# Designed miniproteins, single chains: the designs that were tried, part 46

Each design is a single chain, and the fold is of that chain. pLDDT is the mean over its residues in the fold that is shown.

## One batch from the design tools (miniprotein)

Design m1682
Fold by ESMFold2-Fast:
Structure m1682 (fold): chain A 75 residues (1-75)
Amino acid sequence: MAEELAKKGLELLGEAKKAAEEGNSEKAIELIEKAFELARKAIPAAAEELGIDEEEALKKLEELKEKWLEKAKEA
């Protein structure tokens, strides 16, 4: 069910992007945090399926989260 968690995460990121475009940085930040929390839960299964390092995948996910949060704060 990693795909379902990833799908929900992407939907939340889409909502976060809309909130940021509307100038609602607070809502965008909350939605980004929820989206990346779901994505983080999906990483172990996805890493196993793709044959990638789980630790490296989690690190890259955290870096992407920080990048998204910085953009949301600038909205």
Scores: mean pLDDT 76

Design m1683
Fold by ESMFold2-Fast:
Structure m1683 (fold): chain A 72 residues (1-72)
Amino acid sequence: VPSPEEQKKLIEQAKKHIEEARKALSEGNYDEAIKHAREALDLLMKTDLSNPEVQELAREAARILLEALEKK
């Protein structure tokens, strides 16, 4: 797994993508919501998946992805 510092950076990047995905979803921009949600999940998969924060962020990203795919 990445170092703790690298994991922190990946988690912060994933959070930013989740924020962008939520914004895109609220604006009806489903393609952008899908893109950002997928990027967040890719980043989180590079971290420790046993981390509860990572698990919560992954659930949020997956929820946004599924909602955007259903509405597209």
Scores: mean pLDDT 84

Design m1684
Fold by ESMFold2-Fast:
Structure m1684 (fold): chain A 68 residues (1-68)
Amino acid sequence: SMSDAEAAYNLGKSFYKQGNYKLAVSLYKGAIRLDPNYAEAYKNLGDALEKLGNYEEAKKYREIAEKL
C-alpha cells in the first residue's frame, strides 16, 4: 500500500527522469503538502529546482530535508 504522498513523489520522479522538471517540481510540492515531513520529497524538489536554475530555492528545500 502506497500513501497519496508517495504516489505524488513517485510520479514526480517519473517526470524528472523524462526531463520534465517543471511538472516534477509541482508533484514534489504536492507530496510535501500531503506529508510535510517527507524528507526525500524535499531533496528531490531541490534537485528539480536546480535543473530549472532556481538555485536559492533549491538550497532552501535541501536544508529543510536535512533538518527532518
Scores: mean pLDDT 90

Design m1685
Fold by ESMFold2-Fast:
Structure m1685 (fold): chain A 80 residues (1-80)
Amino acid sequence: MADEEARRLAEEAERLVKKGNELYSQGNFDEALKLYKEALELYDRAIELAESPGLKAILERRKQTVEDNIAVVEKAKELA
């Protein structure tokens, strides 16, 4: 159902974030950014589908963490 689908999308987004973190640690900034941006799209869909206010709040916080990670990688890329 809507919250179940939202959780599934969030799990996919989390897998992409973990892979992006691996790529970032390897210095593959462009590939890391690509995966983080894909994760943001999945979190946006999950937030739109979420019916529980508590789930929506959790997903919004997870999305914010990914946005923060993107900012960190973009800054690292500027300095490289």
Scores: mean pLDDT 87

Design m1686
Fold by ESMFold2-Fast:
Structure m1686 (fold): chain A 64 residues (1-64)
Amino acid sequence: AAVNGGNYFLSIGRPDLAVNAYKEALEIDPSNADAWAGLAKALEKLGRLDEAAEAYNQALKIKP
């Protein structure tokens, strides 16, 4: 549910709102690999590359 909100915000060019939506998804389920991957993509669009790499690493640990 919250991952869908993040995907929507990315599709309309609002990566800032997408970060918040994916973080909410991770508060509900911190093992949601799709939420970590979405968070990483949103952080990349914001130029926060180090944080994006960390989020991708979390996604890969859950779903290699």
Scores: mean pLDDT 81

Design m1687
Fold by ESMFold2-Fast:
Structure m1687 (fold): chain A 56 residues (1-56)
Amino acid sequence: KKVIVVPGMGSGVANQINHIINTYNIKGAIILTGGISSTATRILGDELAKAGNPII
């Protein structure tokens, strides 16, 4: 599944990404942009994985 991730993200954006992936059945790699904090990246990864959309 393919997702483009914007810098400055937190758990709220992870929820939006999961919703987009599930609603539109996106396929491909998850692309992370620079400037995302380690905490935001971890939260994003956890939330995506819970929805069956782990970071690739």
Scores: mean pLDDT 56

Design m1688
Fold by ESMFold2-Fast:
Formats: sequence, C-alpha cells, structure tokens
Structure m1688 (fold): chain A 78 residues (1-78)
Amino acid sequence: MKITPEEFEREVLRALAAMGAAIARSIAQDPNATPEQKEKALEAAREFDRAIDLIDSGAPLEEVQRELEKGLELLRET
C-alpha cells in the first residue's frame, strides 16, 4: 500500500477541515458566545464543509487551501 504525496496532503487537509468544522460548531452552540461569535462560527463551519466537498470532488489543492483559509480567518474573527 503506497500513498502519494498529493493523497497524503488531501487527507491532512480533510482532517483539518473536519476539525475546524467541529470547533466552529462547538463555538456556535456555546451559551457564553455572543450572537456575533455564533454567526461567524457558523459561517466558518460552512467554509470548512465546502473544503471537504472540494476534496471529495477531486478539486485542485489550491481551491481546497483557499476555502480552508477562509474558514480559519472567520474562526479567528470569533
């Protein structure tokens, strides 16, 4: 069994997107979070979900990285 560098990178990015989505949803359901933080968190979760969809559809890694960066930026703003 041999994994290519690209396959490895896709799996790593998928794991990061899944983790980001889980963290974002956790913030969205936190009773101590402000309404603005919850809205940003839900938007971040949508971007991470989009990154996963791009990986599953075989989109270029550059497109996946851009969606991950958007999700991370939104999560940073929460």
Scores: mean pLDDT 83

Design m1689
Fold by ESMFold2-Fast:
Structure m1689 (fold): chain A 76 residues (1-76)
Amino acid sequence: MEKRKEFEKKAEETVKKYEEEAKKLLEEGKKSTPEEQKKLEEKARLKESIAKTAKLTAEGMAHLYEAVERVVERLK
């Protein structure tokens, strides 16, 4: 069992959740008044920002796991 892959899967699920929420907000915005559309677009951007941050964090953690594994292998 590789803990890194489990982490990546959970991170992917989190990213997809926030991306889907952002998409729904943008779709609701298209049906709304201009003022509501602006508010919904701002909320969607926040959700997209959270998803991007989670994705970058997951990618960074994956690289850290690989780097740690290489160091540990060299030290044995």
Scores: mean pLDDT 74

Design m1690
Fold by ESMFold2-Fast:
Structure m1690 (fold): chain A 57 residues (1-57)
Amino acid sequence: DSKKKLQEQIRKLVQRLVAASIRAIGYEIDGDEEMAKKYREEAEALKKQIEELEKKL
C-alpha cells in the first residue's frame, strides 16, 4: 500500500526533523551560531521533503 509507505517515510523524516531542531536550539543556547545555522538549514530541508510527501497523500 503506497499510502503506508509514504506515512512511514514521513514519520522517519519527522523524527530527523525533531532531532535536527533540538540540536539547532542547543547550539543556539551555547552561542555556536555556525552549528545552529547548519542544523536549522538541515531542519528546513527536511520540512520541505515532508511537505512534498504529504502533498502526495
Scores: mean pLDDT 85

Design m1691
Fold by ESMFold2-Fast:
Structure m1691 (fold): chain A 50 residues (1-50)
Amino acid sequence: SPRVEELKRRAIEAARAGDWEGFVQALNELAALGVDPTEAVDEARRLVEA
């Protein structure tokens, strides 16, 4: 859904910007929608560690 894709993008953007609070907020929203946030977490982690 468009909302899920937007939240995944927000999580990745927050992680890149060092915005931990925004990252956690996006993950909580994904979880509230019943979506597995693992993909977003994995992508964000890869971007931060690069």
Scores: mean pLDDT 75

Design m1692
Fold by ESMFold2-Fast:
Structure m1692 (fold): chain A 60 residues (1-60)
Amino acid sequence: SFTSTLTFASEEEAKRIAERIRKEYPDVEVKVDGNKLTLTHDGDVRTAIGITLRAIGESL
């Protein structure tokens, strides 16, 4: 299993991204703690990287 932590500028932004990840990647466990998201996933590390990049918006 892999765990990634993402920190956002605001709690509102973190919640919006969390909801998007939950919708698009239902197999990923998403925890919200203020402006931080903790993503827990198992298997393919490329999937983990893809989720992280999508959440940050780097691929836009």
Scores: mean pLDDT 72

Design m1693
Fold by ESMFold2-Fast:
Structure m1693 (fold): chain A 70 residues (1-70)
Amino acid sequence: MEEISKLQLEVGKLMREYAKKKGIPLEDMLKDPEFRELFKAALDAISEVKKGKITPEQALERIREELEKL
C-alpha cells in the first residue's frame, strides 16, 4: 500500500512538471491529447504494479519514456 502511494505521488510530480513546462492550467490538462496519453500510460503502469507484473521503478521509467516523447 505505501509503495503504491509513493508511486502515485511521484507520478503526480511528473504530471505537474509537464503542466508547468507546457504552461497549461491543471483544469485544461485533460483537453491536451499528449497529456491524456501520458495519463493513460501512468494509470496502466500503476495497474501493472498492483498486479505484480512490474516494479514501481519500472513503472516510473515507462512514464518518463512517454514524457520524453512529448
Scores: mean pLDDT 77

Design m1694
Fold by ESMFold2-Fast:
Structure m1694 (fold): chain A 86 residues (1-86)
Amino acid sequence: MDKETLDLETELALVEMEVAILKRQLDSIKPEDYEEFLEQIEKVIERARELAEKARSLGRDDVYRQAEEIINEAEKLKKEVEEKLK
């Protein structure tokens, strides 16, 4: 129980940090790297979805809500990159 709670909070912090790093990289990324960048964003979304499912199963509505917020931010970033590829 305690370890599972700590693991959820740790994973949440890591995913939040990854999204923040990706947002910073968007301003300096070269067009030839957009496909790799999209792949990185998709991996973060996948991890955040797994975190949300785990949080829901453990009754951690607070972590679930924060994970959904991270998913929304990462999907928003994905749309910005997709617009640049058009």
Scores: mean pLDDT 81

Design m1695
Fold by ESMFold2-Fast:
Structure m1695 (fold): chain A 65 residues (1-65)
Amino acid sequence: EEEKRKLAEKYYVFGKNAFSLKEYDKAIEAFRKALEVDPNHPKREELLKMIEEAEKNKDKSISKR
């Protein structure tokens, strides 16, 4: 249990760093892995919100337009 929590937290931190660097694909992948490792994580709502924000920003911030 603790091991899964720590692994999920590492993915969460990695995802936050990727999000800050505008690497939204990596952020989404990391946040999804965090939820796969610990679906009942205390930060579950935050993780889901960050995935949503990363998906929204993927189109906007890549400047393909």
Scores: mean pLDDT 76

Design m1696
Fold by ESMFold2-Fast:
Structure m1696 (fold): chain A 59 residues (1-59)
Amino acid sequence: SLEELAEELKELALKEGLSEKQAEALAGMVRGGASPATLAAQARKLGMDKLAAYLESLA
């Protein structure tokens, strides 16, 4: 489900050092139906290289 994906990406973002607010913003994008390509671009902008590479592999 989108909720499960949103929670997973939030946990991964927190593990990579994003703030709670930034991790919740990424989760909100998932709940809003953002594509993997859009999520990858946002992750790159935030410096989340591992998360971005994972999302790019899904796009």
Scores: mean pLDDT 79

Design m1697
Fold by ESMFold2-Fast:
Structure m1697 (fold): chain A 58 residues (1-58)
Amino acid sequence: MLAEAVKDQPEVGPFMLGLKKGDIVEILRELENGLWLVKNLKTGKEGYVGKSNLKIIE
């Protein structure tokens, strides 16, 4: 399942993935706390993103 970043997210520590608005990510796993584990398709990096920062596209 693919999603688009709707706003920038800074990289924070080893957990939070850095994103730019418009980046396309693959959703790997949804967590109960409102975080999603995703892979940034531009960088290949994996990390956590706040659910509210993503829009599902596929």
Scores: mean pLDDT 79

Design m1698
Fold by ESMFold2-Fast:
Structure m1698 (fold): chain A 57 residues (1-57)
Amino acid sequence: DAEARRLIEEAFEAARAGDYARAAELLQKSAELYRQAGKDHTAALAERNARHLAEKA
Protein backbone atom coordinates (compact mmCIF):
# COMPACT_ATOMS: atom_id res chain seq x y z
CA ASP A 1 0.00 0.00 0.00
CA ALA A 2 2.85 2.41 0.82
CA GLU A 3 4.47 1.51 -2.52
CA ALA A 4 1.19 2.18 -4.38
CA ARG A 5 0.90 5.58 -2.69
CA ARG A 6 4.50 6.41 -3.63
CA LEU A 7 3.81 5.56 -7.28
CA ILE A 8 0.80 7.92 -7.29
CA GLU A 9 2.96 10.73 -5.90
CA GLU A 10 5.61 10.09 -8.58
CA ALA A 11 2.87 10.02 -11.24
CA PHE A 12 1.60 13.46 -10.20
CA GLU A 13 5.14 14.83 -10.29
CA ALA A 14 5.59 13.42 -13.81
CA ALA A 15 2.26 14.91 -14.93
CA ARG A 16 3.20 18.33 -13.53
CA ALA A 17 6.43 18.10 -15.55
CA GLY A 18 4.38 17.33 -18.68
CA ASP A 19 5.50 13.69 -18.89
CA TYR A 20 2.03 12.20 -19.31
CA ALA A 21 3.32 8.87 -20.66
CA ARG A 22 5.43 8.34 -17.52
CA ALA A 23 2.55 9.44 -15.29
CA ALA A 24 0.21 6.92 -16.95
CA GLU A 25 2.74 4.09 -16.48
CA LEU A 26 3.15 4.89 -12.78
CA LEU A 27 -0.62 5.05 -12.22
CA GLN A 28 -1.08 1.67 -13.94
CA LYS A 29 1.53 0.11 -11.63
CA SER A 30 -0.17 1.69 -8.63
CA ALA A 31 -3.52 0.25 -9.77
CA GLU A 32 -1.99 -3.25 -9.96
CA LEU A 33 -0.73 -2.95 -6.38
CA TYR A 34 -4.13 -1.70 -5.13
CA ARG A 35 -5.88 -4.65 -6.82
CA GLN A 36 -3.46 -7.05 -5.12
CA ALA A 37 -4.36 -5.35 -1.81
CA GLY A 38 -8.09 -5.83 -2.51
CA LYS A 39 -8.74 -2.11 -3.07
CA ASP A 40 -10.56 -2.53 -6.38
CA HIS A 41 -12.30 0.86 -6.33
CA THR A 42 -9.02 2.75 -5.80
CA ALA A 43 -7.37 0.61 -8.49
CA ALA A 44 -10.18 1.43 -10.97
CA LEU A 45 -9.78 5.17 -10.32
CA ALA A 46 -6.02 4.94 -10.90
CA GLU A 47 -6.55 3.05 -14.19
CA ARG A 48 -9.12 5.61 -15.36
CA ASN A 49 -6.68 8.44 -14.62
CA ALA A 50 -3.87 6.53 -16.36
CA ARG A 51 -5.96 6.19 -19.55
CA HIS A 52 -6.88 9.88 -19.43
CA LEU A 53 -3.21 10.89 -19.12
CA ALA A 54 -2.15 8.46 -21.86
CA GLU A 55 -4.56 10.24 -24.23
CA LYS A 56 -2.68 13.49 -23.58
CA ALA A 57 0.72 11.91 -24.26
Scores: mean pLDDT 81

Design m1699
Fold by ESMFold2-Fast:
Structure m1699 (fold): chain A 83 residues (1-83)
Amino acid sequence: SDDDIIAKELAEAEKLEAAGKHCEAARRYYEIGRGYLVLGNFDKAIEYFEKANKLYPSDAIKDNLELAKERRLYTTGKILKCP
């Protein structure tokens, strides 16, 4: 189910964050946010995009955060890449 997929991604994101892997953790939170955005759960999308942006600010995260705040049912499709 979508809940099972999100739970698995969240566990990995939390593990990466605890390990200090800020960009990798932000990438996982960003993908969770995109999932919630497509499902129309704008409040959860905003929560995870803000968490991702705090860990590793990027234009891809900021663009999708704005879409979620505007209640838009689509994502830019941009992937967050780590150096």
Scores: mean pLDDT 83

Design m1700
Fold by ESMFold2-Fast:
Structure m1700 (fold): chain A 100 residues (1-100)
Amino acid sequence: KLAEVARNYINAFEEGDGEKYEEYRKKLEELMREEAKKFAEKHNIKEETLEEILEGTLESLDAMLRAIERIEKAHAAKSEEERKKHMHPEVWEKWLEAEK
């Protein structure tokens, strides 16, 4: 169940589906909280301590995904510049002029 929701969350992120991404992120958070409560009860861990760890984990996950998004956007922006590197500048300029 948790693994399935996590997979759906990652797939929504990869597809750029912001609506599904938010939906599955909330489901993932809910399931993580349920598992955390079961773990705390089984191992006599103070729920307050576990909640602090859970909040930090969720914030870190969100920050990591935003970092990945920034890297992907940077790579997309570099794709045209990388193409220019493989052509002599004079040839690239003539190509752009001919395609206009």
Scores: mean pLDDT 64

Design m1701
Fold by ESMFold2-Fast:
Structure m1701 (fold): chain A 72 residues (1-72)
Amino acid sequence: MLEEMKERLEELVRRAAEAERARGIEISEEEIERAKEEAIGMLDKLAKEKGEEEAVKEAEKLIAESEALLAA
């Protein structure tokens, strides 16, 4: 499940960047890659601190909230 959450976070970051670019906001590939690395690092830290199950639940909540904002 942790690897699946990492893939979903990377996809979310890419979709958010695409949405911003569609609005005319310039986002570099380097910024996108850094955002992905930061998201994955945060998830790994949560898994170490709270355990994998809790980290996955928290990530699912954040992804759902972010997806709702992107869908608006």
Scores: mean pLDDT 78

Design m1702
Fold by ESMFold2-Fast:
Structure m1702 (fold): chain A 55 residues (1-55)
Amino acid sequence: MLEEALKKVEEEWKRLVVEDPSIAPEEALQRALELIKPELSEELYKKVKDSIRFS
């Protein structure tokens, strides 16, 4: 489900930022998306990216 996928990306993003405060927020978000991508369908991954306004 889209909301659950978004929450997973947000949790991974928060974890990455906490672990490395020097990481750029956009870079941390891209890394979080990469970590979650294998758990998502292609359709759901596209919806997640469309819902995130990080650029």
Scores: mean pLDDT 75

Design m1703
Fold by ESMFold2-Fast:
Structure m1703 (fold): chain A 59 residues (1-59)
Amino acid sequence: SEEEKKKEREKKLLEAIGEGSYALGEAMRIRSKKDPEFKSVAEKFFKKGEEAYKKAEEL
């Protein structure tokens, strides 16, 4: 159905956001070795990834 296709698209989008957020988090974590202020930025991206995955699981 259209509703099921919509939920599947939303789930895939949330999973992609999760993956992208973790990738950015890792990039910021690597940068934090030279600039410590990037550590908190990395933590924020990891949190965004966590939240996106949780929303995807609840769809």
Scores: mean pLDDT 87

Design m1704
Fold by ESMFold2-Fast:
Structure m1704 (fold): chain A 57 residues (1-57)
Amino acid sequence: LKTLEKLLSLGESKGDAIAALMALLGVSPETTKEIVEKAEREKLSAEEAAKLAEEAA
């Protein structure tokens, strides 16, 4: 959560921030892409995207 917030505050795109967090959690690249696409399509917050990733893992 705090890591994702920090990445977003540095001006990283939401997708890049989510991908970096998922890599730290050891989530597969396929699952990471699905979460990024859903977060961008649904305009999910960073917290909502992180919860979705935890549910998918």
Scores: mean pLDDT 66

Design m1705
Fold by ESMFold2-Fast:
Structure m1705 (fold): chain A 62 residues (1-62)
Amino acid sequence: MSGIEAVLKLNELVAEGKFEEARKLLEEHKEEIGEALSESTGVSKEEAIKAAEEQIEKEEKE
């Protein structure tokens, strides 16, 4: 799975309320997702992954 495909799938899972699956996908593809998000946002891969994890947590808590 490419980084872009992984990011799109992550967003889809979050939108569907599948937060556990979203976290699992992020963990399995963290390097690819981090690279794609880093390229689009200009932050480091580590910061991009942290932001994605925080977004999932916020969406889950509603």
Scores: mean pLDDT 79

Design m1706
Fold by ESMFold2-Fast:
Structure m1706 (fold): chain A 57 residues (1-57)
Amino acid sequence: SAAEELEKKIEELERQALRALLEGRRDEAVRLNEEIHKLLGKPEEAVERSRAQIAAV
């Protein structure tokens, strides 16, 4: 189903984001988290907040 496909995609993105974070690839981790937020229908401000945090590094 579409819901099951979405869940699997989110899990894959979460694994990639965690790996990127552990490897010190913060830009990639932020990008992947933004993609997850978009798939979950999160507000645009959540994406901008993540970008602001990476810019403070």
Scores: mean pLDDT 71

Design m1707
Fold by ESMFold2-Fast:
Structure m1707 (fold): chain A 90 residues (1-90)
Amino acid sequence: ASKEGEEYKKKGDEAFKAGDYEEARKYYEKAIEYFQEAGDLEGLGEALVNLGDVYAKMGDIEKAITYYLTARDLGIKTEEAEEKIKKLEE
């Protein structure tokens, strides 16, 4: 539903693949802003999981879990978010 949200999410995905986690964080945060403005809950939940992945790679486990829980509570990528939380708690 948000073209800008999807574009920033794509830029975040590209930065994440390159290992540029700080850049990926900035792009996913921008994607979240646009998805929230558009009321695109599916895009929002996906971007929240991706931001959780960024924080996990940066070693910020508490923030990673917080973002995964937020996506789960939206009912988006629920099983994926729960699996990612479990791996970080092991």
Scores: mean pLDDT 87

Design m1708
Fold by ESMFold2-Fast:
Structure m1708 (fold): chain A 97 residues (1-97)
Amino acid sequence: SMEEIDQEAIRLAVLAIQYAEEGNFEKAREYVKKALELLKKNPNNALALALVAEALYLLGNFEEAREMAEKALEVAKEQNDIVAYNMATELLDLLDK
C-alpha cells in the first residue's frame, strides 16, 4: 500500500491547490498538512512534493514553496519524473522573479 499512500498524497496536494485557487486558504492549509504527513511516510514522492510546493506558493509561503520545489526537483531527476521535474522548475522560476 505504498502506492496507495503515494496516490493519496498526490490527491490531497491537488485538493490543497484547488482550495487555494478558490481563496479557501484555511482548507488549503489543512490539505497541505495532510499531504505533508503522507510525505513523511514516503519523502520520495516527486509529484506530491511538486504539488505541495505549488500549493505553498499560492498560499504565499514562498520560502517553504522553494524548499519543497528544490526537493521535488532532486527526487524527480533521480526518478526521471518529467511531470514533477517541469512543475518544480517552473515554480522555482516564478519564485526567482
Scores: mean pLDDT 90

Design m1710
Fold by ESMFold2-Fast:
Structure m1710 (fold): chain A 88 residues (1-88)
Amino acid sequence: EKEKEIKELEELARKNEAAAETAERQAAKLRELGDRLMQDPSLADKGKEYYKQAANLEQAADTARESAEELRRKAEELRKELEKERKE
């Protein structure tokens, strides 16, 4: 049933968007920690490591957002097909 598939795709897209938001918030916190550590030259290497962890989370967030966009495209395509079937 296309209606159920559309709902499932939209739900999965929302979950991916929520995961991206969580990763973005975690990345922001790590960047803030990195900034604090970078103020001490003896801790600069640790600060850079936190920046690397933040960058990895930002990449994961980007991937999750791309997945959500793809899922929403599929849902929209199915919605258009359902509208055509409903008319006929």
Scores: mean pLDDT 86

Design m1711
Fold by ESMFold2-Fast:
Structure m1711 (fold): chain A 82 residues (1-82)
Amino acid sequence: SPEVQAELDRLKAEAAELQKKINELMDELSRVHRELETAPPEQQPELLERYQKLMDEIVKVTSELKKVRARIAELQARLAAA
């Protein structure tokens, strides 16, 4: 179905954007982690809060990516069965 192929193409593009976002968040997490190792005590609470927020966002975006990939697998199976 052309409609199924178009949806699959859109979902693949969405998966690529979510993966890019995860990579950017992981790079930021690594930077904040490095800053935490050398930061003076007065900066530690702000950096730790930033670290926690980045970890929470990574978990959320990773969950969204898993759902998109599951939908891609479902649509690919339907195309293979047709």
Scores: mean pLDDT 89

Design m1712
Fold by ESMFold2-Fast:
Structure m1712 (fold): chain A 67 residues (1-67)
Amino acid sequence: SINEAILEAMKIMEEEGASASSITAIAIRAIGLELDGASKEEVLREIARLSRELGMEKAARYMEELV
């Protein structure tokens, strides 16, 4: 499920040293996109892009492989 994928990505972010504020920003972005009716693929693609911009390379790659 998308929720399972997002939770796994957030664990990877924490393991690669992401700050709580960076992880929270990704969570807020994902929730906003889901509330706006975005598809699973659109949500994962967008938060993967933002994760990469914030330096969370492993989490970004994990999410990119799911789309």
Scores: mean pLDDT 84

Design m1713
Fold by ESMFold2-Fast:
Structure m1713 (fold): chain A 63 residues (1-63)
Amino acid sequence: MEEEVERLHKEAEEAEKKGNYSTAADLYRRIARLAEQLGDGERAGEYYQKSVEFYKKEIEKKK
């Protein structure tokens, strides 16, 4: 992956470890957009799916 994508991925993993699922979701969404710009629609779809999953975890954590 591009260095920018790798950096964002590391930040998303750190946010996940800290339980900041909304932050992790936002970071994965940013990675997905970068993957789209690179022409990798399949990878973009995977990261969008991860983003949605983490938003769901954040909602569950609040209740």
Scores: mean pLDDT 79

Design m1714
Fold by ESMFold2-Fast:
Structure m1714 (fold): chain A 61 residues (1-61)
Amino acid sequence: QLDLEVQLALAEMNAAIAKRSGDYEAAAKYYEQVADIAEQLGDTEMAEKYRKLAEEARKKA
């Protein structure tokens, strides 16, 4: 689904920008969005990876 794939790419980019800016709260939120979209696309491995990244970002927030 092209719309979900585009949203996934945007969420990944926003997460990376937030992390580089030191905004770990925003980074965690975007990582959770990536995980949710990955689950909708059937990519369970990617979803699990980004859930862990969100947890790590939240610990730094």
Scores: mean pLDDT 83

Design m1715
Fold by ESMFold2-Fast:
Order: structure tokens, then C-alpha cells, then sequence
Structure m1715 (fold): chain A 80 residues (1-80)
């Protein structure tokens, strides 16, 4: 649904901002790609990039970005 997509976009945008603030450029770039694909209606592509961003955020111990990415991923899966 459009509502779930908007909520997922909000969580992805927050995750991108926090990752960027923490100097995690790779997670921020992947979250940005997920946002672009989700806006374009490519839910499968958005999910793939969001999951890659999650993996890197987990490796870096960024718990706040991890929680936001997990929420976004759950919402994207709900609309697939």
C-alpha cells in the first residue's frame, strides 16, 4: 500500500541520515539507492539494497541504523 511505502521511505531516510552522520558512507549510499528504487515502485530492488545496507550497519555496530533498516525491510516485505 502507499501508506506502508511512505512509512518505509521515512525509516530508510532516517537510517540514511544517521549512517551519513556517523561517517558510514557505504550504508548511507545503499539506503539512498533503496529510497530511489522504492519511490520508483521497484520493491524487490529496494529490498535488496536495504538488506545490503543492514549487513554493513550490523558489521559496524550501528544499532540505531540497524533498527531503522529492519523496520523499513519489514514494511517493504509487507507490500511485496
Amino acid sequence: SDELRREALRYLSEAQGIAAKNGDTKTAQLASKAIKLLRAGDYEGALRYAEEALKIAEQNGDKETVELLRKAIELVREVL
Scores: mean pLDDT 89

Design m1716
Fold by ESMFold2-Fast:
Structure m1716 (fold): chain A 65 residues (1-65)
Amino acid sequence: VEEVLELLEKAKEKAPEIRPLLEQAKELVKQGKYEQALQLLVQAMEKAPEARELLTEAGRTLKSL
């Protein structure tokens, strides 16, 4: 869980435009709502391709939980 949250923080720094989506995703991860968090990560990747690698890694880590 901490690993996913760290990756989301790095993605927010790289692409400030998606910060609101990633803040929502962090709250969903903390609540154990991993499938809903994954949907927000997909939306974030579409809006900010520069953060795609970080968001892909976060999604892979989230699926392993």
Scores: mean pLDDT 79

Design m1717
Fold by ESMFold2-Fast:
Structure m1717 (fold): chain A 87 residues (1-87)
Amino acid sequence: PTLAEQLAEKGNLLEAIALIDSMIKAGAFSSDKQKADALTLRGEILKKLGKYEEAIKYYEEALKLDPDNKRAQKNLKEAKELLEKAK
């Protein structure tokens, strides 16, 4: 698990967001899979904050980079279901 994942698991959501956003900005990923995992985590944090539309966008970007990312696929489905319930 990354430091960002550990921060998110502990509920330090803003610190996790700041770290992920800095890594994305810096291009600090050696593969599309690693970037997809970071985008997926960013979406998961948005989902925890109730920002389902924004979370969906991050999961869709993750799946453009890594279409077989099961974590992103599952989270995308869940975020869409949560968005429908919020309407």
Scores: mean pLDDT 82

Design m1718
Fold by ESMFold2-Fast:
Structure m1718 (fold): chain A 70 residues (1-70)
Amino acid sequence: MEKIKKYEEEIKRDPNNAEAWYNLGKELLKQGKIDEAGEYFRKAAELYKDDVQKATEIAVEGAKLIAEKR
Protein backbone atom coordinates (compact mmCIF):
# COMPACT_ATOMS: atom_id res chain seq x y z
CA MET A 1 0.00 0.00 0.00
CA GLU A 2 2.05 2.90 -1.36
CA LYS A 3 -0.07 5.62 0.28
CA ILE A 4 0.37 4.22 3.80
CA LYS A 5 4.14 3.97 3.35
CA LYS A 6 4.26 7.52 1.96
CA TYR A 7 2.38 8.93 4.97
CA GLU A 8 4.51 6.91 7.42
CA GLU A 9 7.62 8.42 5.82
CA GLU A 10 6.11 11.92 6.11
CA ILE A 11 5.47 11.31 9.82
CA LYS A 12 9.06 10.11 10.31
CA ARG A 13 10.33 13.35 8.73
CA ASP A 14 7.85 15.56 10.58
CA PRO A 15 5.88 13.98 13.45
CA ASN A 16 3.86 17.23 13.70
CA ASN A 17 2.46 16.82 10.18
CA ALA A 18 -1.24 16.58 11.11
CA GLU A 19 -2.31 16.03 7.48
CA ALA A 20 -0.09 12.92 7.27
CA TRP A 21 -1.63 11.48 10.46
CA TYR A 22 -5.14 12.22 9.15
CA ASN A 23 -4.43 10.65 5.75
CA LEU A 24 -2.84 7.58 7.36
CA GLY A 25 -5.94 7.19 9.52
CA LYS A 26 -8.16 7.28 6.42
CA GLU A 27 -6.05 4.59 4.71
CA LEU A 28 -6.18 2.37 7.82
CA LEU A 29 -9.95 2.81 7.93
CA LYS A 30 -10.16 1.57 4.32
CA GLN A 31 -8.31 -1.57 5.47
CA GLY A 32 -10.82 -2.11 8.32
CA LYS A 33 -8.34 -1.13 11.06
CA ILE A 34 -10.94 1.01 12.78
CA ASP A 35 -9.31 1.34 16.22
CA GLU A 36 -5.93 2.34 14.75
CA ALA A 37 -7.61 4.82 12.41
CA GLY A 38 -9.40 6.39 15.40
CA GLU A 39 -6.12 6.87 17.28
CA TYR A 40 -4.49 8.52 14.26
CA PHE A 41 -7.47 10.86 13.74
CA ARG A 42 -7.20 11.86 17.41
CA LYS A 43 -3.47 12.54 17.03
CA ALA A 44 -4.09 14.68 13.93
CA ALA A 45 -6.70 16.73 15.79
CA GLU A 46 -4.28 17.25 18.72
CA LEU A 47 -1.59 18.51 16.33
CA TYR A 48 -4.00 21.23 15.13
CA LYS A 49 -4.27 22.62 18.67
CA ASP A 50 -3.18 26.07 17.39
CA ASP A 51 -6.18 25.93 15.00
CA VAL A 52 -9.14 24.88 17.13
CA GLN A 53 -11.54 25.00 14.17
CA LYS A 54 -9.42 22.61 12.08
CA ALA A 55 -8.85 20.30 15.05
CA THR A 56 -12.61 20.08 15.65
CA GLU A 57 -13.32 19.39 11.96
CA ILE A 58 -10.81 16.52 11.86
CA ALA A 59 -12.16 14.98 15.09
CA VAL A 60 -15.77 15.15 13.85
CA GLU A 61 -14.96 13.81 10.37
CA GLY A 62 -12.86 10.99 11.84
CA ALA A 63 -15.66 9.96 14.19
CA LYS A 64 -18.13 10.04 11.28
CA LEU A 65 -15.89 7.84 9.09
CA ILE A 66 -15.50 5.32 11.93
CA ALA A 67 -19.28 5.22 12.52
CA GLU A 68 -19.81 4.35 8.84
CA LYS A 69 -17.84 1.10 9.39
CA ARG A 70 -20.18 -0.12 12.17
Scores: mean pLDDT 73

Design m1719
Fold by ESMFold2-Fast:
Structure m1719 (fold): chain A 76 residues (1-76)
Amino acid sequence: SKAIADANAEAARENLEKALEAAKAGDYRKAAALLTAAQLNAIAALIEDPENEKAKAALEEAQKAMKKIDEEEAKS
């Protein structure tokens, strides 16, 4: 369903943006939770529409951000 894919892709982007703000504030626990939500939303969108570019972009960015959070937590 295009509507379900679009809704999940939008949710993924919103959660990703909130996660990046939380990470910038040093709240890595909140950032990790939001990045997990963003990845799940992006995957849900891609199940409905595998070609959804917004979902693909959000998933890639969320995965990259999660790796950075893991690195920062290890440094602390």
Scores: mean pLDDT 86

Design m1720
Fold by ESMFold2-Fast:
Structure m1720 (fold): chain A 71 residues (1-71)
Amino acid sequence: MKEKEKRAEEILKKIKEAVEKVEKEGTLSDELQEELKPVAEELEKNPEEYKEALKEFEEWLKKKIEERAKK
């Protein structure tokens, strides 16, 4: 159990950092995309395991996107 919980936290952290980077740079670099590839694969393999964490992240991301779009 602890391993999966730590993995979920690591994944959330990486995704959040990636979103922050995209907001700062205004673009998603190839390097950042490659860093996120294993994260995306893990989420696709075990979506249920990360559902709660992803839901919180999605709400956070949606708020970020809305604020950015409005400017």
Scores: mean pLDDT 70

